Designed miniproteins, single chains, continued (3). Designs and how they scored, part 100

Each design is a single chain, and the fold is of that chain. pLDDT is the mean over its residues in the fold that is shown.

## One batch from the design tools (miniprotein)

Design m11677
Fold by ESMFold2-Fast:
Structure m11677 (fold): chain A 107 residues (1-107)
Amino acid sequence: SIVVTQSPASVTVPEGGTATITWSASSALAIDWYQQKPGEEPVLLLRSNKLRAEGVPDRFSGSGTATHAVLTLSNLKPEDSGRYFARAIGADGSTAWGQGTELTVVG
């Protein structure tokens, strides 16, 4: 099984600020980042830590590797509030979900 760690568990940032979410996995070939806004289904943000999904703004970016990655959310707006989490994909096709980061943007 893949052991994953995502931090922080929660963060509050003023409008226009930046949030960073750090992720590590014991083993992974790829990592996808997801956003879940209040009352909505989770949506893909970045595939393989680099490919933006349709409608995802340039101010959201990924860096690092599948085992040690950072999601950077810049120039934050109140509508960006929600849960952010990653999914690891292992060499054998196994997957593991991060526990998520609750982002609150205050304007």
Scores: mean pLDDT 85

Design m11678
Fold by ESMFold2-Fast:
Structure m11678 (fold): chain A 66 residues (1-66)
Amino acid sequence: SLEKAKEELKKKLDEIDREGVRRYLAGMSPEEVRKWFEEEREKLIKELAEKYGISPETLKQYADSL
């Protein structure tokens, strides 16, 4: 369901955000962390869209609202 896809997306984006902070504190540049974050976010949206049979555009819109 869309609701479950949104819940999983939010939870996994929070995990990615925490990992990004850890990478930054470990000496990764802000630019490298941002690029890594954007790549992981895109991969996650595509994965969950396929898993739940939902438009990637719909999940991206939701992610952009967070």
Scores: mean pLDDT 85

Design m11679
Fold by ESMFold2-Fast:
Structure m11679 (fold): chain A 57 residues (1-57)
Amino acid sequence: SPEERLRRAVAELNRIRETDPELYDKILAEAQPDSPDLEEAARRLVEAIEKYRKEHP
């Protein structure tokens, strides 16, 4: 479900923001969630977060 996927991604992003706000900005810039398509925006955000998490387990 796109909404639950987005909600999970936002929760992960908020955790990153608490630990490193600069990385939060970088992830947002890379994800570019300006798409009017909710599914596309969620996908981009999840992929950007996953990219970061592979380096910081």
Scores: mean pLDDT 71

Design m11680
Fold by ESMFold2-Fast:
Structure m11680 (fold): chain A 79 residues (1-79)
Amino acid sequence: SSELEKAIEEARKELEKRGLMEEFKNLTLEEVKEALKKYFEENDPEKTEEIMKKLEELIKKYGEELLKMAYVMQKYRVE
């Protein structure tokens, strides 16, 4: 948990350095879920329901910030 919190803080600093904090702050969890669901339905329709259930489990365990942060980093191709 504390290690994950440190990883989230480091990712937040990286987003800030790249000028992506406003995008991150304005992004809603619902927008992320909708975009991911659409992506998986188009690329892996058989696994979409399973993947979305796993994402909900991760959100419940680690909070929505982790998913939103990963989405912004992936969208803007941040390391």
Scores: mean pLDDT 74

Design m11681
Fold by ESMFold2-Fast:
Structure m11681 (fold): chain A 65 residues (1-65)
Amino acid sequence: ADEDIERARKALEEGNYEEAYRWAQKAVEKDPDNLEAYRLLAAAAHKLGDYSKVAEAGERIEQLL
């Protein structure tokens, strides 16, 4: 999960938003309770204009808090 989170952050910094989304998605699949992974997923989805995915990630973050 840690490696996927690092890959997602690097991809997001580089402007590779689809790549960032994929790595964040893998991180949440491995650890469904990982708040950081959902935050990265939401950030990448927002950059891609996929607001449905942003809402889904936000709802999951609220459930974990």
Scores: mean pLDDT 81

Design m11683
Fold by ESMFold2-Fast:
Structure m11683 (fold): chain A 85 residues (1-85)
Amino acid sequence: SGIQESLKEILPKEYHHLVDKETWTPEEALELIKAGIKVQLGKEPSKEIIEKIKEKIKEMGKETFSWKELAELIHEALLIVVDNL
């Protein structure tokens, strides 16, 4: 899907194995999101940003994330980053 192609475009090749999946664990989803944010910011996201993303993951209450759910998390993470820049 478009999200998969977009993630591969912005993420380093070392993370592409996480993009070429059908489902993600909460830890894998967080890893992908942190990697994307790091690319955009040029450094690790703040602890406040990471904490807000972790809280969103907990709210979803899923053991596995589909592409749709991961896309929702990515959208929320981007809003959190923008609001805290």
Scores: mean pLDDT 78

Design m11684
Fold by ESMFold2-Fast:
Structure m11684 (fold): chain A 93 residues (1-93)
Amino acid sequence: DVLGGAPLRELLERHELVEARLDADGRITEFRLVSPSGVVVETEEVRELVERELRALELLIKQAEENGDQELLERYRREVEELRRLLEELANR
């Protein structure tokens, strides 16, 4: 479920980040999350979820632009920026 970015943020917030690496293009090269129970999330699944979420937000931005909905456009743009900042912060720690 990639509607509105909430599922990915909730996943990241619920897990202790063990390792994250991003390349210069913002692509995830390594990403390992551990739940409080010690379950490791696979890197390829995390990458797929991040890429799917960004694509979903990009489509929602295009629809908001076509509909002239400035409020939704600003909201989705902020969500993309927040998600990028979260990933950068986690990769930098």
Scores: mean pLDDT 61

Design m11685
Fold by ESMFold2-Fast:
Formats: C-alpha cells, structure tokens, sequence
Structure m11685 (fold): chain A 53 residues (1-53)
C-alpha cells in the first residue's frame, strides 16, 4: 500500500532524526517506499503531517 509505505518511511525519517534507528533501517524503509511508488513529494508531505501532529 503506497500510503502506508509513505507513512512508514516518514516515521523512519523522524525516528532516525531522534536517534532511534540506524541508517540501514532508514535506507530499507526509503527503498520500500520507492518500490511502492511513493514520490519525494508524497514523502515530504507525510513527514510534514507527522511533524504537525
């Protein structure tokens, strides 16, 4: 699911910034989002939405 992949990748970005996950885990989440067809714009929007919550 593209929307779920975008949210998971956005959450991984925030977790990486917080020091909760390593770079390999972040890279895997980003790769999964790309495989699901998530665009950079969709990912940026998902990150912004999570920061606002």
Amino acid sequence: DRAAAAEAAARAILDYEAGKIDQATLDAALAAARAAGVTPQELTRAVAALRAA
Scores: mean pLDDT 83

Design m11686
Fold by ESMFold2-Fast:
Structure m11686 (fold): chain A 60 residues (1-60)
Amino acid sequence: SLEEEIERLQKKIDELNKKADEVAKKGDSPVAKRIANYYKSLADFYQKELERLKKRLEEE
C-alpha cells in the first residue's frame, strides 16, 4: 500500500541522515564532508519522493 511505501521511505531517509551525521562526527576532512553531503543529497532525493507519495495519499 501507499502507507507501507511511505513508511519504508521514511526509514530509508532516517538511515541516510544517521549515516551523514556519523560521518560528520568522525572528522571534518574534505573526504568526510563529501561523503556526508552525499548521504544528505540522497536523503533529500527520497524526501521529495516521500512528499509526492504523501500528497497522493491525501488526494485519494
Scores: mean pLDDT 83

Design m11687
Fold by ESMFold2-Fast:
Structure m11687 (fold): chain A 70 residues (1-70)
Amino acid sequence: MTREELRKRADEVLKKIQELIDEAIKNGDTEKVTRLNLIAQELLDALTRGDLSTVEKAIERAEKEINELK
């Protein structure tokens, strides 16, 4: 994958996390909001500090974690 493809994929994942956070807030699910914020923070940290491999692994982890929360 190119860096541009990884960034686009990360943006899509972050958008999904935000949609899930908004839904959890509406439902009063504070624990789910906290967990989703941690997933977003881990992905953002990888995007700012990571090489391509680190970013790819962070995207895969975030996708797995959000699928477990659906």
Scores: mean pLDDT 81

Design m11689
Fold by ESMFold2-Fast:
Structure m11689 (fold): chain A 77 residues (1-77)
Amino acid sequence: PLDKEQARTLAYQVARALGLPDDDARALADRLQDRLAGKSSYDATVEALRAVAEHARSQGDEELARRAEEAVRTLEG
């Protein structure tokens, strides 16, 4: 299970790997850290990817949303 700092770092790394800018990735990680704490690395990664997809849709970034959703499908199946 992840502690809060590990959860924040994981969310930041996932967001950056998908192409979010540093400021957006940090803001997302700060928002997710409490929600991901206590989860496994696998569950936290899936939830972080879904959060990136939701963020992308809210910004009208269809390409980023598609990449995040594809990453979720790859991990789950």
Scores: mean pLDDT 87

Design m11690
Fold by ESMFold2-Fast:
Structure m11690 (fold): chain A 95 residues (1-95)
Amino acid sequence: MVTKISQEEYDKLKELEKKVEEIAREITGDPDVRAISGKAAGLGTDKVFVATSKPREELEKYREEIEKKANIKVEVIDLPGGMALEILASLVEVE
């Protein structure tokens, strides 16, 4: 079972992921931060997921700062959660 996405939509989502990742890296100071689009992972959401190694208690503060700067709905998650989303995104079929 594979979610299908157009090449044009995929490219736009990847550009969005890079932009959010740069913003998140600046805000968190975490060089290993990852940004995964919920749509690119087949989750049916417009949210971008930001995975970071920072403590759980700081995640909500980072979410608010990233959302404000990026003007996009964001969820901040741990690195294992980010890895799981990257695996889901690798299963999405691009047309």
Scores: mean pLDDT 79

Design m11691
Fold by ESMFold2-Fast:
Formats: sequence, structure tokens, C-alpha cells
Structure m11691 (fold): chain A 62 residues (1-62)
Amino acid sequence: MSEEEREEARRRALETARRAADAGATPEQVFQAAYETAREAGLSDEEAREVAREAVREVLER
């Protein structure tokens, strides 16, 4: 997987997290939505978890 593909996966996960949070999802649901999106984009379990944690932080910690 290229760096560009990984960057796109992170971007998609963040957009999914934002939509979930806007819909009133819990932090756990926001994490799951971002994680699933990152996995579907081809990231490994470890990378998808890191991306999901970043997405939750950016969306819910502000």
C-alpha cells in the first residue's frame, strides 16, 4: 500500500467519524465507524486502530 493510499484511508476514516459524531454517536460508535472505514480502505488492524484513535481525538476532544 502506498503512502498516498494510507493518507486517503485516514481522510475517509476522519470524514466517517465526523458524520457519526454529528449524528449523535457515542465515542465507541465513532471509533468503530472510523476503524471499519480504515479497514475497508486496506489498512491493517494495527494501523486502522491508530487512525480510529486519531479520528476520535480530532472529532470528540474539542
Scores: mean pLDDT 81

Design m11692
Fold by ESMFold2-Fast:
Structure m11692 (fold): chain A 99 residues (1-99)
Amino acid sequence: MEEVRELLREAAELANEAADAAAAGDLERARELAEEAAELARRAAEKAETLEDKELSEAYRRAAETVERAARRAAESEDPFEAEVWATMAVIAASVALL
């Protein structure tokens, strides 16, 4: 449980930094940070699968997969505006998962 939440918090922090970099016009930095956020979200999904509570396991896995997908879209963006939008979506998805 706590390991999944920690990974999602770290992913949210990196996604937020990616959004800030994109807003500043630094597409390369935004993409690097978004890629790191996606990797942390992937690890969160893997850890979620090890949870004893199957309902919580599925909920956290789906949330982590949503964060990973949004962060990956930001990492693949060729436009700073698109990178900012997808990175922000990753932050929102992670924040909802941590409620």
Scores: mean pLDDT 87

Design m11693
Fold by ESMFold2-Fast:
Structure m11693 (fold): chain A 105 residues (1-105)
Amino acid sequence: MEEIKKKAEEYLKKGVDALNQGRYDEAIKYFEKAIELDPENAQAWLNLGYAYLLKGDYEKAIEYFEKAIKIDPKNRKAWSTLGYAYEKLGDFEKAEEYRKKAREA
């Protein structure tokens, strides 16, 4: 199990590196591999959401941020980014709710 988690961490790191280079589709593939190996890794779900957010797919971004929050509800950045995604969809009421949760986490 430890070897599998290390492999998931390697994929997560490669995904972050691809994301920082603007290679969003490559980043998505790495984050998906990380999640296949370690589905309870909240950071992998969060980063998958970021990749979709940067591609302008706000609905998928929200879905993956919600998964990250379910695993790690104390992640303030996940709450604030979820609020930002709802704001991009024009849902200002949910955006405000999630910004409040980010402050309280």
Scores: mean pLDDT 85

Design m11695
Fold by ESMFold2-Fast:
Structure m11695 (fold): chain A 72 residues (1-72)
Amino acid sequence: SEEEELERYTKIALDLSLPNEERAKAIAELIKIAEESPDPEIANRALEAAQKAVTLLGPEFLPLVTKAVANR
């Protein structure tokens, strides 16, 4: 379900033990859920999770997120 995907990608995106590339890919998937979900509650949760994860990843690694978004 979208909710299970949201939870899975949120856990990956916020896991500081994972490689930045894997976290960036999870953030790209959260952005996709936010864009495509017809459920505004799920879309808003995905946006909040992505924003938090981007903040934790840091501005130096934002290009990894942009690349992951382009390649999905």
Scores: mean pLDDT 86

Design m11697
Fold by ESMFold2-Fast:
Structure m11697 (fold): chain A 60 residues (1-60)
Amino acid sequence: LTPEELRRRKEFLDRALEEGRRRGREAMEEYLKEGVLVGIGRGLREMGDVLGRALEEVRA
């Protein structure tokens, strides 16, 4: 693995983290009316899904 590939993967992950935070916030706000815990849980799940997909692409 080259240093250039590592930098590109790090940049990709950084962008994925930012996107995951955005989606997590939106999902949490949307479901907060059903209960604080439900909203938080959905936000974390959405964020985890985005990050999991990004990590899988980096590994590939």
Scores: mean pLDDT 75

Design m11698
Fold by ESMFold2-Fast:
Structure m11698 (fold): chain A 79 residues (1-79)
Amino acid sequence: RTREIQAVLDEAEKELVKLGVDPALVRAASSRMFRAALDGNREEGRKIADELAASIPDPEVGEKARKLMEEAIDRALAL
């Protein structure tokens, strides 16, 4: 379970970095998302996704980042 959640988040991190999001920002958001997934807390996961998107100056990149993190929390919670 823990390893499977980490694998889901590692893939999301790769996609976020490909979009040009700051790797340090991605890593911080992913660590918080991992905790939310372990706690089964979808609402916290959604909040983290929204906060990450809001921190990105490009609205199109921000929207893609939000969707990637929402998909990651949904996949992690389904494990």
Scores: mean pLDDT 82

Design m11699
Fold by ESMFold2-Fast:
Structure m11699 (fold): chain A 65 residues (1-65)
Amino acid sequence: MSKEVALKIRAIAIGIEYGVSVRIEEEDGVFHVTLEGDEEKKQAAAKRILEEAKRLGVKVEVEVK
């Protein structure tokens, strides 16, 4: 499985776990992840997504909206 596909799966799973909406867009080799929902849950989910991205070596920008 590619690191990119692994990140997308993990980001969606984290969103489900925390009960936040996750939107993922890929632009110029960077994954833009937009999170919507409860403020505390969005921040916790964002932190975990960034940790997974660093572990996998994938470039990610997270927007909490």
Scores: mean pLDDT 81

Design m11700
Fold by ESMFold2-Fast:
Structure m11700 (fold): chain A 77 residues (1-77)
Amino acid sequence: MTKEELIEEVYKKFNGSFSKEFLEELFETLAKNNNKLSVEEKKELVLKFRNEEIPPDLLDEVIEELQKKLKEHPELK
């Protein structure tokens, strides 16, 4: 699976609630940090994409989905 295919799948799963740009930034942050996201990194992502009005509950769900996908696809690290 390519990074682009993974981002497209997650984008479709959340019905476009997150931009592909947001999903790519989140993916890169998780891949760089051994599939972990710090409180500060989560805060910076929310601030960077504040215009998307990201709901907190969906944010946690998308983080968990990308963490699951990265565990299933170690070639994307």
Scores: mean pLDDT 79

Design m11701
Fold by ESMFold2-Fast:
Structure m11701 (fold): chain A 90 residues (1-90)
Amino acid sequence: KWEELYKKGLEAFRKGDYETAVEYFKKAIELDPEHPLAPRAYLNLGIAYYKLGKYDEAIEWFKKAIELAPDDPSIVATARKLIEEAEKKK
C-alpha cells in the first residue's frame, strides 16, 4: 500500500540511506501520484536527492511538490526555500 512504501522511505531517510529513501518515495508516487500525502513524498524525494548532491533532480521534485499542492503554505514555503538553497549549491 502507498502508506507502507512512504513509511519505508521515511525510515531509510532517517537512517541516512538516501538512495533507498529515493527508491521507496518513487514507488509510492508511482503507485498513486494523487495520494493526499504525495506532495510530502515529492518534498522528501527532493530532500533525499539534495542530500545525495543531485541538486538539479532535487529542484525538479520541489517544483512538482508546489505544483501538486499550491494552496498548502507549508509545502510551498519549504519547497521554495529548498529550491533557493539547491540553486546556490550549483
Scores: mean pLDDT 79

Design m11702
Fold by ESMFold2-Fast:
Structure m11702 (fold): chain A 120 residues (1-120)
Amino acid sequence: HMEPRSIAEAVLQAVSAYAAGREEEADRILDKIAPNMTPEQREKLRTLLREAAEHLQRSDDPEAWRKAIRLVAEATLLIYEALGYSKEDLEKMRALVDEQVARGEIDADRFAELEKKIKE
């Protein structure tokens, strides 16, 4: 298990762990990247990623892929909010989320680039 270089990469690792039935590993990844989330935020995050994992298992269905991408994107945004990103920064992250959902893709590198720009 490699240390994720971005929050988006960590989210992808967590959803992959849920899809593989490695729930404890997925929960450890989420606790590490967002240890100060409220119980309500953590439950919503787990629900989004478990549902995304279920849809990813139906990869031959284009609608399932679109649903999975949307759920992963929303989970990533929730983590940024919990980490204390400003409203302005969250709006930038939201724009990237909407772009990824519209394209039907998950590009963790684009999130990593935006995270780096905001943190600098």
Scores: mean pLDDT 76

Design m11703
Fold by ESMFold2-Fast:
Structure m11703 (fold): chain A 76 residues (1-76)
Amino acid sequence: SAAAEEALRLGEEGDPSAIGPLAAALRDPDPATRVAAARALGRIGHPEAVGVLRQALRDPDPATREAARAALERIA
């Protein structure tokens, strides 16, 4: 989806200004978009993302939970 593509692009750029938009993408109805957002936040590696990634550990989609866990390991 366009939202998942945008999340991946923001992660590749690595700009901390993307943290807000990516945190919003973690609430997207599409699980593929939430996975992309979690991975992107992990790539950026900023501590500001820790709170929203911890919330994503409780996501109903297993792939989103796994992406959030991997992102948190990368930030730590």
Scores: mean pLDDT 84

Design m11705
Fold by ESMFold2-Fast:
Structure m11705 (fold): chain A 120 residues (1-120)
Amino acid sequence: MRTVVIRLLLHTELDAEGKEVVTGVEIEEEVREGATPAEAAPWGGPVELEENGEVVGRALLLGAAEADRETLRETAERIKEAVLGTTGEEAVVRVFAEIALEAGILTPATAEALLRHTAA
């Protein structure tokens, strides 16, 4: 089975009050063989990327079966536009979860757990 994974790399800057604001989003796509969407992108929220010689603080992950690739791409573009200019991780996670849930990429249970984790 082939699963498509989209990684949204978040670029942030500190505002005048020292809060992180999203200033840019880069979209990366990869195909995973032998993995389900849940295995390839099990959480769907902000994660630390592997060390690659550059400072990358956060990424949002989305996974779907290859048949849903266009829905996944459209969802990633919507998240990118909605997250730009957002201040703080909680607000970023909320926007991400809402859009991904509406698109059917996240289950209601996963979205609820993610929002609860960041809202506390």
Scores: mean pLDDT 70

Design m11706
Fold by ESMFold2-Fast:
Structure m11706 (fold): chain A 71 residues (1-71)
Amino acid sequence: SVLTFEQLYSMLHFLGVKLSEEQMKKAFDKFDKDGDGKLTKEELEELKKAADVDGSGNLSLNELVKYFTSL
């Protein structure tokens, strides 16, 4: 399975997260090693680990938003 930029953007907006397209694209491009506009399961897990700032093993929506806005 792969996650597209459009799917991630739509999901976060559905959850009430108002991130700019530029902020999300910067985060997406950082983990999209193949440059195909899709995140593999492995790349998505790397993104989740990077966004889990406190190392708790539990990724909150707030941690994800903070990570994207820090880029």
Scores: mean pLDDT 68

Design m11707
Fold by ESMFold2-Fast:
Structure m11707 (fold): chain A 100 residues (1-100)
Amino acid sequence: MEEELKKLIEEYEEEIKKSTNPEQIGILLNAIGRAYAELGKYEEAIEYLEKAKELLGEDNPHVLANLALVYKKQGKYEEAKELAEKALEIDPNNELAKKL
């Protein structure tokens, strides 16, 4: 599982180097951030998710839900709750945010 996540991150980073589409780059950065969160690398996860937020917008519910997940895993429950509630306000059907 860890080796598969690391390989996936490398593949996404290579795709970013070849892309000129900001929306595609943002989606890939969001995916890398989530993969780092699953690896327990929360500082790296936040860095990639913040970059994704810059490209996809501050109100992207997928990025907000992934940030909330990372903050919850770090024990920052108040920040996690605020981000999860914002994600649900934008997309009430966001499955990750509903579980946070």
Scores: mean pLDDT 84

Design m11708
Fold by ESMFold2-Fast:
Structure m11708 (fold): chain A 72 residues (1-72)
Amino acid sequence: SEEEELKKKLRELINREIGLKIRLIGLDIDIELAKKRGDEATVARLEEEKKRIEEEIKKIEKEIKEIEEKLK
């Protein structure tokens, strides 16, 4: 059914979002360690990666909301 396919997609999107949020925690740790070392180039690179991941999370959250609205 369409409901079962939507629920499957919702589970896949939520799992992806969780994985990206875990990656953000790791990046925040790596950024702080790079800052303590004075490694400005690594800080800039990791902060740019963090921004890309945050944008991907926002896109996933929008898709999740759209699916949740269809399941109501």
Scores: mean pLDDT 90

Design m11709
Fold by ESMFold2-Fast:
Structure m11709 (fold): chain A 62 residues (1-62)
Amino acid sequence: SEEQRRARLIAAANIAYMAAEFDPEGAKKTLEHLLKEARERGDEDVARFIEEQLKKVEEMMK
């Protein structure tokens, strides 16, 4: 279902963000893939959430 797919994307994004403390480059790549998937599905809310997580990870890499 769409709800299950949305929940999966959110869960995966949260896991990637938690892993960023140990592997920020890998977390960024995972979040970029998830963002692409959210955008292709037209889920703007999920895409916005993932964009915010990506921004935080990118700030950790500076």
Scores: mean pLDDT 84

